# Designed miniproteins, single chains, continued (4): the designs that were tried, part 77

Each design is a single chain, and the fold is of that chain. pLDDT is the mean over its residues in the fold that is shown.

## One batch from the design tools (miniprotein)

Design m14835
Fold by ESMFold2-Fast:
Structure m14835 (fold): chain A 58 residues (1-58)
Amino acid sequence: DDDLLRQFADLVKDLTNEQLRNLTTSGNSVMRNILLQLVQRGLLSDEQAQAIRDAVLS
């Protein structure tokens, strides 16, 4: 899981904050949980992490 999360973080870091928010809101619960795990593990920038948190709360 940690290796897969790191690989996913590398793919996601190239996305814009708006694309990350859209992925969080449009994705199913599995995708949302993966994105939250990236945030929780500190694998994303603070700005990207905040975009995901804001999308989950909306």
Scores: mean pLDDT 76

Design m14836
Fold by ESMFold2-Fast:
Structure m14836 (fold): chain A 87 residues (1-87)
Amino acid sequence: STIEEVSKEIEELVKKLAENVENLSVEEIADIMLEAIKKLSEKYGIPEEEIALYLGIAAQEISKELSEEDRKKMTEAMLKVRQEILK
């Protein structure tokens, strides 16, 4: 299904970001997430706001294994993403 395909692409993206979170700034993580949201929205015909929701859920789940500091970095990036998508 389309939802399963987009979910897998989001999970893969978030996992790669989590593995590299120590080497990325909040701004860099947010930019990568925004670019992915736009591409996935265009590819699957799903609203950017809905893709952002799926990405937020995946980030919360994958980030639970990260340090508090790295988890906070991911959360701050997601807040920036949410602000840009809702404008």
Scores: mean pLDDT 84

Design m14837
Fold by ESMFold2-Fast:
Structure m14837 (fold): chain A 62 residues (1-62)
Amino acid sequence: EEELERRIDETVRLAAEIAVKLNEVGQEFEKELGLPATPVIDPEPSEETREHLRKLVEEARK
């Protein structure tokens, strides 16, 4: 059970980091194409965002 919860936490952390990186890549791509850059979404997900992602992963596993 602790192993499962630890893995969920790890997955949420990785998913949040991937989402942030994808956002940065997308904005960098838009800048290189000469499009007006959209304001950067906070690179570090808030505690609320992490909690929300954690709930999503838990529900998906259910």
Scores: mean pLDDT 64

Design m14838
Fold by ESMFold2-Fast:
Structure m14838 (fold): chain A 66 residues (1-66)
Amino acid sequence: SMKVEELLKRLQEVADGNLIKAETVRKILLELGFSEELANKIIEEAKVSDELVDATKVLEILKKLL
């Protein structure tokens, strides 16, 4: 729960609406102790373009995994 709360806070700080740069999301996930493989999987599933991910989809994926 604490990990998800910190992630949500950091995603909200960097989001332009619901869109965040994929590289930024990856860095945040890795800093919070998610594995590189899991971070890459989350980004690919939440991707809306090559450079951008949907923050809402990131949170939906994490709720299913955690």
Scores: mean pLDDT 77

Design m14839
Fold by ESMFold2-Fast:
Structure m14839 (fold): chain A 66 residues (1-66)
Amino acid sequence: MKYLVTLSGDEATRQAIVEELKADPNVTVKQLSENQYEVTLSGDVTVQIGIVLRLIGDPNVEVKLL
């Protein structure tokens, strides 16, 4: 599945979220702008759900299905 991820907060907060996502082998991150990213999830459905819940639960993250 592909998601549009929009980040808010300061630069350190945004960078920490990007680094966390890039550290996950089931996540592919493509930068679209300074605060927008295309996130592609792989792996089993349980792994993908876990990542989506992490993103949705973050007040500095907006997630939209592409």
Scores: mean pLDDT 83

Design m14840
Fold by ESMFold2-Fast:
Structure m14840 (fold): chain A 82 residues (1-82)
Amino acid sequence: AAPPEELARLLEEAARAYEAGDYERARRLAEEALRRAVAELGERHVAAVAALELLARAYEALGDRERAERLREEVRRLREEA
């Protein structure tokens, strides 16, 4: 599995892209972080939940409100199950 430090860096890069207003970059980085977190740590891991939350924010900023709402509901569900 990839080192957790690489995943943390990827999440941090996605968050920085979002803060900079580069929402497409934030979406791509968050999607990659989510894929890696789920594959390596499982969908209920804090890193996967963080990636989902960031991805939802990026989709909302890009105008894909329905996808953002579905992702936010998944985040809520996973947090309640954790």
Scores: mean pLDDT 81

Design m14841
Fold by ESMFold2-Fast:
Structure m14841 (fold): chain A 87 residues (1-87)
Amino acid sequence: MLARKAVDALEAGDWERARELTRELALEAGLSEEDAEKLASSRERQLAALMAVALKNKDEELVERVLELVGRLLGEEAREALLEALK
């Protein structure tokens, strides 16, 4: 699953791999090349896309891993805001 590979790449600090995997994920989801590139252009957008996939698939482990990455890469305030949005 591309989403899990993208999360693995982000956890490893492999930003290039994470960007490419998130772009591929967006293209497979039916987004245009422009929208896929925009989505893959920032860690915030990458994490938002991965969270959307985790929630759609009801993958609780992936949701937890993405939340941890949001806190580590975007900061605790961003993680708290996302947790509130999920209530």
Scores: mean pLDDT 82

Design m14842
Fold by ESMFold2-Fast:
Structure m14842 (fold): chain A 87 residues (1-87)
Amino acid sequence: SEEAKKKYEEGLKLFGQGKYEEAIKKFEEAIKLDPNYAEAYFNLGVALRELGKYEEAIKAFEEALKLDPNYERAKKGLELAKALKEK
């Protein structure tokens, strides 16, 4: 939806400013409006990873991959989050 896309884009702007907690809230709002928004799940995972919330990041990347199994960026994000958790 257009409203979901708007929340997603607000999240991207906040992410670019290093405001990861605020970006997460906007990505979660986008997902509430459009539960099939694979790109919002992907960027939610990236923001969670930046905060060191690796288990939550893994779950977000897994949801992105359930929605789009060929989402290469989400697959790579998942692999990196798992590696960072194991250190």
Scores: mean pLDDT 91

Design m14843
Fold by ESMFold2-Fast:
Structure m14843 (fold): chain A 74 residues (1-74)
Amino acid sequence: SMDERIAELAAESVREGSPLSAAVAEVALAVLLVTSENREKLQPLYDEAVEAIDAGDYEKAVELIREAGRLALE
């Protein structure tokens, strides 16, 4: 689905570790949050993923982005 693809795209972008990939991940996460009917469930994961990206913890960010994609399908 689109939400799964957005989450995977964001996760792939974060794994790349460049400033451009971080920006792409932020945009993908924002789209996922805005288009999801589960915004309230996704908001904490979005916030934690952004914090992980800012800290350079890409492994944690990838896990959070994938969880957000899973919850967006509920």
Scores: mean pLDDT 72

Design m14844
Fold by ESMFold2-Fast:
Structure m14844 (fold): chain A 86 residues (1-86)
Amino acid sequence: DIRKQIEELLKKIREALEKKDYEGALEYAKKALELAKKDPEVSEADKDILEKGVKAMETAIKNKDEKEAKEVAENFIKFAEKVLKE
């Protein structure tokens, strides 16, 4: 189930953030985004918002802004969870 795979990836993002592994969190977020793009129940608008979240996370990591990277990653998780709720 694609939704269960996304849920597991969101859990891995949280675990990476606890370890201050922001690059790992970004990798899991990118994988979650690719799975969401394959889910026909996720709207194109929601896919675009998730993609912007990944790009914001990339930017924060590139700027070595750990606080922003954590906040953006947490917002990505919250939004993805809302998208996956029925």
Scores: mean pLDDT 86

Design m14845
Fold by ESMFold2-Fast:
Structure m14845 (fold): chain A 78 residues (1-78)
Amino acid sequence: ALADLRGVFEKVAEAARAGDKVGSAKYITAGMLLAVAAFPEIPPEALAAYREMIKASDAGDPEGVLAAGERFLAALEA
């Protein structure tokens, strides 16, 4: 589950780098759906990281997307 989520967030970063807003939105949505399906609860810290990932994606910041993705994954493991 965590490895699959990391892979999805890498695709969000690729879409952000390419300026592909549709692809970015698709993968951001897929990541949350995968997380909800795999984990019993999504903690507030993960939701905060998810919001930062959306902001980084909108800004075309692939490094920001990846950093927020790792915070999201860390919050799910807690």
Scores: mean pLDDT 82

Design m14846
Fold by ESMFold2-Fast:
Structure m14846 (fold): chain A 63 residues (1-63)
Amino acid sequence: AAEEILEELKEAIEQAEKRGDKELVEKLKEVKKRFEELLNAPSEEEAVELLRKAALEIKEEAE
């Protein structure tokens, strides 16, 4: 659910910080901020889609 996704984003940010990847940290923080803004909107499905896309982009960049 949304809380678990936020937790995953938080963990991803923490991992990126440990690696010293400041660019990835900034990108992850932006995604988390936008997701939190979407949680204030009526559409839960839009929030899930945004996270899915963000997770894929992060995975591709982290490769």
Scores: mean pLDDT 72

Design m14847
Fold by ESMFold2-Fast:
Structure m14847 (fold): chain A 55 residues (1-55)
Amino acid sequence: DKKLKEIKDLIELLSLEAKAKGPKEVVYINEKDIKGAEKKALEAYEEGNLVKLKE
């Protein structure tokens, strides 16, 4: 699933950047919420939080 892979790659990139800045907290996003995952990942990154995909 190309869209799922693109979202996972985006989340990993944002997570690496957040880790470098020292994140305030960790936010988990369900893989099943793929349509909302991109927006939620970007919002968490903007707030200085680390984002991870939950099984």
Scores: mean pLDDT 71

Design m14848
Fold by ESMFold2-Fast:
Structure m14848 (fold): chain A 65 residues (1-65)
Amino acid sequence: SVAQKLVDMLAEALKSDIEKRRELVEKIRATLESQLEPDDPVAQRLRRAVESIEKGIELEEKKKK
């Protein structure tokens, strides 16, 4: 159930504006670190997706300043 909730949150983040996406991704990251086992295949896929999105947000923040 936790994994399903995180999948739903990730889908919502991908449909959201950058700021809300950042907030949702941060919540997903925190939940992955505290609630799911590292060797869970779903957790591994979600962690990879979160890392990619976080990198994209970092690049966007650095792009103009």
Scores: mean pLDDT 75

Design m14849
Fold by ESMFold2-Fast:
Structure m14849 (fold): chain A 96 residues (1-96)
Amino acid sequence: SRLVEEIRELIEEIRRLAKESKNPEAREHLLAAAELLEEALRAALAGDFQKAAVYATAAAILAVAATLYDPELGEKAVELVLRAMRLLEELEEEIA
């Protein structure tokens, strides 16, 4: 599915932003956010969209927390997480 590929690309972009940060706390939060989005995608592909929403929301919280340590990269990560959440909603409609 193109939606799955786009979500995976957004997760990899968040991982790239984490590697660009010079702040270790920002890196840790952004890597954790990417991992939670991977879990959200895994849950969605298993048909558990409630669990996917919980993981995606946790990823958004971690991306917001990263802005406290690296505002520029954290803000970019928040936008990527919100985009991934929209694609997860579209994926639910496609699979249902």
Scores: mean pLDDT 90

Design m14850
Fold by ESMFold2-Fast:
Structure m14850 (fold): chain A 73 residues (1-73)
Amino acid sequence: EDERLQELLNEASRLIRELLERGASREEALRAAKEHLVKQGVDPAKAEEIARQALVTVEVAERLLEIADNLVL
């Protein structure tokens, strides 16, 4: 439950971060993360929720570069 959610959030967050770094829009990154999770066997509705949470997490992490730098090495 909690452990699996964190793992999926990490995977989605990583994909979103890479796409945003390549200049993709938020909408494009969100869609790609959702489809990637669905391909991994996540329910479409659940994948959408996780992808949204991951997007918010990435945005917060980017704004808090001090913390993000400590984790992204």
Scores: mean pLDDT 75

Design m14851
Fold by ESMFold2-Fast:
Structure m14851 (fold): chain A 66 residues (1-66)
Amino acid sequence: DKLIEEYVKKLAEKFGIKDKEKIEEIKKRLKEEAEAFAKAFKMDPNSEGILKIAYEIVEIDLQAES
């Protein structure tokens, strides 16, 4: 889970999110996006490529919500 924790930290820092509940929601969204893409491409949800795609989607969504 090292890469997921790193991406959650980057997103929380980038968007100034300090609320523990909001940080957990980001982690949940990141995992859900990774699982959806992994299923679509028949790949491991923990693969670096899949996690990077999930990160980019969550980043775009958070920026649109700002």
Scores: mean pLDDT 79

Design m14852
Fold by ESMFold2-Fast:
Structure m14852 (fold): chain A 74 residues (1-74)
Amino acid sequence: SVSVTLEPLSEKEYEELLEEIIKKMREEGASEEEIEEGRKLIEEYVKEVGKEVVGQELKKVLLALKLKEEEEKK
């Protein structure tokens, strides 16, 4: 069974986080170049610190993007 604790980030969860961030970037008006650069940076970062650390950072970025969306609506 999948643990719901300080679990290692699964490959599926990591991919879902990446897709959500990319989708949010597109909704915010990011260019295809910006999205491609973001993907490359994330891949490099994964190689340095591992998917678990990157997954936590991606969750923070998603939260920040959602908060910024709400702020910009004001």
Scores: mean pLDDT 71

Design m14853
Fold by ESMFold2-Fast:
Structure m14853 (fold): chain A 110 residues (1-110)
Amino acid sequence: MNIVTQTPKSVTKTVGGTATLTSTSSGADVELLNWYQQKPGEARRLLIKNISERVEGVSSRFSGSGSGNTFQLTITNLQPEDTATYYSSAVSKDGDLSFGEGTQLTVVAA
């Protein structure tokens, strides 16, 4: 079973900056990795699928990258609206779906 670890657990960034959120799987053979945005009172929104594919309507400021067992979500030109918990999901070669515990991103004025 893959354990998905997200780092950092919490981070505060300034408007206009860049955040890089990391997802690491304990096992090899991650076939699919997706990134989600969760705001309080809202459903989880899919942002990135298949490691690097932006979902329609998602800002080009969001990008996914990575390979093997380590993957990144990068958000450039941070806006206050980006304040949310970001979750990764990994599907292993054996079809096991695992979610990370999330990274809490807070974006504050400069």
Scores: mean pLDDT 84

Design m14854
Fold by ESMFold2-Fast:
Formats: C-alpha cells, sequence, structure tokens
Structure m14854 (fold): chain A 72 residues (1-72)
C-alpha cells in the first residue's frame, strides 16, 4: 500500500542521514550509525520488493547499501 511505501521512504531518509553524519563521528559512533543504516536499508528493501516499489526507490536503496559498505 502507499503507507508501506511511505515507511520505506522514511527508512531510506533515516539511513541516508546516518550515512551522512558517520564520517564526522568517532570510530565507535560511526560503527553504531552504519549498523542502524544497514538495518533500516534491509527493512526498506524488504518493503520495496513486497509492494513492487518504483525502480528509483530500489536504485536509491542499492546506492546507500554501497555507501555503507564503502565506509566500513
Amino acid sequence: SIRDLVIAQMLVISASTNIFIAPGLSEEEKKAELKVAREDLEEARRIAEEYNAPEWLLEKIEELEKEVKELE
């Protein structure tokens, strides 16, 4: 439903924020923020795939997943 896709978008925004602030944090805080971002992206992907989300949303999730891996 549209509600589920809104939740997926909010999770993507949350993950994007955690990724954005991570490089400015201590190593311990960075690790914690990247873990939250990864978990949010996993949930967003599950919702997006279940509800056949637009391609741009899945592409954004993939982009952020790659950024998390690059920062680890």
Scores: mean pLDDT 86

Design m14855
Fold by ESMFold2-Fast:
Structure m14855 (fold): chain A 65 residues (1-65)
Amino acid sequence: KEEEKKIEEEIREELKEKIDEIVKEDPTPEVIKGAEELRELLDNPEKMPEDLKERLEGLLKAKKK
């Protein structure tokens, strides 16, 4: 339980860092808007679509290995 939440938090932080790097490399309004939407979904996982949540769980299990 706690271990899975901790790894999930690490994955969310890594994704946020990658999003920030993408925005720095390509600071177009479209990229900035997309990045803000993704950050909002990462901050509110309860609002995340089920398909996206399942993909994140797949990444979580791969990282746990």
Scores: mean pLDDT 68

Design m14856
Fold by ESMFold2-Fast:
Structure m14856 (fold): chain A 85 residues (1-85)
Amino acid sequence: DPERRRELERSIELLREEVEELKQRIKEIEERMREQGVPQSVIDEQLARMERGLKQFVDLFLNNLVVQGDITPEEAEKLRKELLK
């Protein structure tokens, strides 16, 4: 279905935009923590938690598309690698 394909492409584009906005927000939070004198070890731990949350969000979205048959597992892996660079 061409309409379903266009909806899928739109959803993936919106996901890309959301991921980039979240990455930018993470960088802003990192800089703020540094400005506040937070120890680097604490910053690294907080960034790792935020990165895990972002990965979980992307994985849940892409896995849902695979379960629904909208994309293949191979396509999901490619998109995951692209989005989480």
Scores: mean pLDDT 85

Design m14857
Fold by ESMFold2-Fast:
Structure m14857 (fold): chain A 74 residues (1-74)
Amino acid sequence: SMNKELAEKLRGLGEQALKFAKENGLEEKGEELKRLIEEMARAVEEGDWEKALELAKEADKKLAEILAAAEAKK
């Protein structure tokens, strides 16, 4: 199903984001982002698009924090 495929892709992105965060010493923030992406993937699987969008906004904010913190370490 399309929802299952999208959820699997989101989980893959969450794992990639956590790997990036760990490589930059931001494991705790990376774990938080992965959790938000997993909750978003679950909402997608359940067809709850409003919840998925709200979680996507939270994940976007967390990703921005990780990217800013990684840049500041350079």
Scores: mean pLDDT 85

Design m14858
Fold by ESMFold2-Fast:
Structure m14858 (fold): chain A 65 residues (1-65)
Amino acid sequence: SLASEEQRKLGKELTEEFEELAKKAKPEEIEKFAKELEKEIKEKGLKGPEVVKEAYEKLIEKLKE
């Protein structure tokens, strides 16, 4: 009923990557990223585990810029 082991692993990895980005990025960049991610999730109609995966993939792309 809660997250699966795979979903928990993705959530942990996303949290660690986000914390690293947050330490290096300005608040304005974090806000922009969050708004873009929210728009993408809404436009694609993503829910549950798909949201975590999309967030993780977008964060990895942002870190590679």
Scores: mean pLDDT 69

Design m14859
Fold by ESMFold2-Fast:
Structure m14859 (fold): chain A 83 residues (1-83)
Amino acid sequence: MGRELAEEALRLAREAARAAAEGDYERAARLLEEAERLLKEAMEILLEEDPAEAMEALRRAVELVREHEEAFRRVAEYLEARE
């Protein structure tokens, strides 16, 4: 279960990065919120079941953010502007 949730979270985060790259920040924000929720659930489960798998999931998430740093920064700025 934890691994499946982490895989889904990373998939949604990748789609969010693509949406942001296309200028669709509202869609990217929604996808990123869902990805964050799923990743939090996955990490809570994986840290109890398999800490090594949890660390790998975190590493993959960090790598994804680094690959798409500019796109995710724009999403963050979009979210701040809505406040």
Scores: mean pLDDT 81

Design m14860
Fold by ESMFold2-Fast:
Structure m14860 (fold): chain A 57 residues (1-57)
Amino acid sequence: MLTRAEQYIAELIALGYSQREIGELLGLSQATVSRHVRRIMEKLGLRSVAELAAAAR
């Protein structure tokens, strides 16, 4: 299951935010955001960011 931080990042992706924009919003590096996105995808069994955006709606 997703942590609160991972769930929030997934919601931002569903809203159309880029990984760079999420980093700016949360005060995280793009690399840190990318690592969170990868872990979210692994936990949900998703293959792409587009699938993650659809699943988070």
Scores: mean pLDDT 78

Design m14862
Fold by ESMFold2-Fast:
Structure m14862 (fold): chain A 57 residues (1-57)
Amino acid sequence: MLSEEEKKRILEGIEKAIESGDRVIILVAKKELEKNKDLFSEEEYERLMKKIEEALA
């Protein structure tokens, strides 16, 4: 998969995970974001991590 397509899949996965409200699914999305940190800008990564952490609170 191209880098752009992989990035889109991860973003969609995070959005769906947060929408689901399932803590396990959200934690899986967090790990996926961490594994693919290099695909995101520092600002994008921090914003997405904050959103995930707020969903886990």
Scores: mean pLDDT 80

Design m14863
Fold by ESMFold2-Fast:
Formats: structure tokens, C-alpha cells, sequence
Structure m14863 (fold): chain A 97 residues (1-97)
């Protein structure tokens, strides 16, 4: 497993924890988890090339959108954006098989 793959998996895990925190009403913790996920996805993108790089970059952007939605109190939108980002990470990881 590459360093980029490890970072992408860590980003997906952080985002999953963030979604759980939102469902529990822990918005500040969820925001921090999504910020961590965005940073990890960006680092994964920096280490990747081609389509995988673009998928990691798009995932990072979706996590940043999730942070904004959570800060605006838009819980459902934040969860939707975080799930979209996780799907993009999974698509990138599947492309590396």
C-alpha cells in the first residue's frame, strides 16, 4: 500500500467519525474531523498522479464543503458532502487495484 493510499484511508475514517459526531450533535468535533479529512485527502492528491490525483483533490474539496455546511448549521448537507467525498476516495482506491 502506498503512502497516498494510507492517507486516503485515514481521510475516509476521519470523515466517517465526523458524520457520527454530527448525528450526535457534536458539531465542533465534526468540523475538526472534516478539516482533518480534507488535509489528508490533499496530501494524498499531492503524492498521486493522473485520475487518482483528481479524485483525491475532488474529495478534499467536498470535505471543505462539508466543513462549511456544518459551520452554517446545515447538518444534512454536511453529511451529504462528506459521503460524496468518501465515495470519491473509494473510487480512487478501486482504480489502484
Amino acid sequence: MSEAERLALAAAFAATVGITQLNLGRYDEAIRDFEVAAELARRASDLATGEVKQLYERAAQKFEEAVKSARDGNVDEAITKAKEAIRLLNEALDALK
Scores: mean pLDDT 89

Design m14864
Fold by ESMFold2-Fast:
Structure m14864 (fold): chain A 68 residues (1-68)
Amino acid sequence: DEYVKKAEKALEEGDYEKAVEYAEKALEIDPNNVRALSVLAEAYRKLGDEEKAKKYEKKMQEALEKQS
């Protein structure tokens, strides 16, 4: 969960590229990490990559659905 915290902090600081890097590392550990998927969706949206933002938003919704 260290990478998730680093990803969230980078996103808060406006470092969207680092947010992506840390969130991707978190997903290597847990592919269904909702917090990491959420960071990726928002970071890609801030970077202007709407296609990747939608991709990770959908994956986040799927991960949430399985946890319910």
Scores: mean pLDDT 82

Design m14865
Fold by ESMFold2-Fast:
Structure m14865 (fold): chain A 66 residues (1-66)
Amino acid sequence: SEKELNELKKKLIEALANGDVKKAVEYIKKLKELYPNDEKIKEFIKKMYELLSPELQEKIKEEEKK
């Protein structure tokens, strides 16, 4: 649902703002699982990565590979 999507987006933004890598990856995986092949969701995730420091981007990408 759109409400669930908006809640997941909000939680992802909060996790990223707090540097919570594990929670951020959990919400990214949930977004990809619930909205597979959704280009708008892929673009949203990409834009979120672009707002992060290089160090935090690397940590999140490494955690996603697990």
Scores: mean pLDDT 78

Design m14866
Fold by ESMFold2-Fast:
Structure m14866 (fold): chain A 80 residues (1-80)
Amino acid sequence: AFPSLEEFEEKLKKMSPEEVLAEIEKLVAENRPFLTPEEAAAVEDLIARGKASTDEEELLLIALSVYSIIHTARRRRAAA
């Protein structure tokens, strides 16, 4: 089941930066078939930025951005 935004945010708050990155990578891997090539490139770029970041707040914003892209892709697929 795909987590709600609230469930995802609450889960991230309990995680270390390394665990947040792993969770984002898992979310992308599990939802890759729903993504367009442009969306796939965007989430890979966000993950690369997250790996380079030393700011926990920036990492959380990156995680929420990845979630938003995937949620939009899943909604688009469900509507078709």
Scores: mean pLDDT 82

Design m14867
Fold by ESMFold2-Fast:
Structure m14867 (fold): chain A 85 residues (1-85)
Amino acid sequence: SAEEKLLAEIRDLLEAAAQHFEKRGDFDTARKLRELAELTRTRSPEEVLSAMREVADELAKTDPKSAELVRGVIRVMESLAATLR
């Protein structure tokens, strides 16, 4: 279905973002992004977006630059969701 394809795209994007943070030595952020990627297997896009906003808000307290990168991923997810209605 279109929803299954959207969730697969979101999962791939979250995994790519996790690998990026891991390569930069940010293992905590990478772990959280992989946990969000696993949520795409059982949760709706809206629930995944909500969980990602929580992660970004927590990161903003200690690492504003990483929070902005996560918010960038959220914006891509919102755009993908909008194109599929």
Scores: mean pLDDT 80

Design m14868
Fold by ESMFold2-Fast:
Structure m14868 (fold): chain A 94 residues (1-94)
Amino acid sequence: SLKEKFQELVEKAKEIYEKNKHLLTEEDLKEAEEVAEELVEIFKTNDDELILSTLEKLEIVLEKGDDKEKAFWGYVVVKAAEKMKEEPELQKYL
């Protein structure tokens, strides 16, 4: 269920980011990459309740945030997924 929920969130995040990416500065992208590393660390905890809670908060921001917030958090999710592909233990979430 966490894998399916994260896969759905990543696809939604890609669409939202592509639509709104023009709203982000280079500094916003750099900050989002640092936040993406924090999201990867949450997955590394293997705490299913913490991971689920985090994904639910991200889903809310992607649905109810303004366009710039949606672009920022969309990029965070996409970059976290890219970073997780390089981590063998995290492949179970992808």
Scores: mean pLDDT 88

Design m14869
Fold by ESMFold2-Fast:
Structure m14869 (fold): chain A 63 residues (1-63)
Amino acid sequence: MAPSDEEVEKIVDEVLKEFGLEDDEEARKLALEVARAEREAGSSLEQVRQVIEGVVESYLTLK
């Protein structure tokens, strides 16, 4: 079953919390945009998580 909007937002919030970015609005916007695009492309919830983890890691290196 395709991930719901609520499931996608929950995964984004979990990933941001793992990286200490739960209060970073720019990181949240980026992660949500990527997560929504991946969901629309037919990605599973696990695939969405993997992609946003990579994006958030890249974001942290751009300090």
Scores: mean pLDDT 79

Design m14870
Fold by ESMFold2-Fast:
Structure m14870 (fold): chain A 79 residues (1-79)
Amino acid sequence: MLEEEALELAERAGRLAVEYQRALLAGDEERAAALEEELARLEEELLRLGEELKAQGRLDTIREALEIIARAAEEAAAL
């Protein structure tokens, strides 16, 4: 369950990061601000889960979550 939760949060964070970049490019300052707040909350949750997974030796899940985020960052950079 912790592994699934971390991966789901990573996917959600990735989607929001792409939407955030789109909002910035569109000049939609209100949407960008709202997405930034959501991303900050997800970052806090991911950091908490990352510490728990690290304590359990689940480096494989941490790596997979980071790969999801990295791919989303590449997509956002390509916008």
Scores: mean pLDDT 84

Design m14871
Fold by ESMFold2-Fast:
Structure m14871 (fold): chain A 108 residues (1-108)
Amino acid sequence: ELQVQQSGPSSVQAGGTARITYKASGGDIASVAWYLQKPDGSQRLLVAAGSNRGPGADDRFSGSISGTTATLTITNLQPEDTGVYYAQATNSDGSTAFGQGTQLTVLS
C-alpha cells in the first residue's frame, strides 16, 4: 500500500490544538508552505516554514521542519479552520512536492 505523505487528526474540539505532518521522500525539506482549502473551494496560504516564515501569518498557525518531516500546528481551533490542509514542500535538492491533503473538522 502507498505510504501516506500527510497525517493528522480527522476531528478536534474548538479551542483545541491540531498537528498535521508531511513526510518528504526526496531528502530533507528546505521549505514548506501550508494551505487550507475550505469547503467552498477557496484556498488560503496559512504559513510558510523553514528558511522563511510567511509575512502576516496568523499567530494560531505555526510551521516547523525537522529533516524530512514538516509539521503544521494550529492552536485555539475555530470552526472556520475546517477544511483540507495541503503541504507544498521544497526539498534541499530544489525539487517540489505536494502532500495528498489532510481533512480536519473542528467540533463545536
Scores: mean pLDDT 75

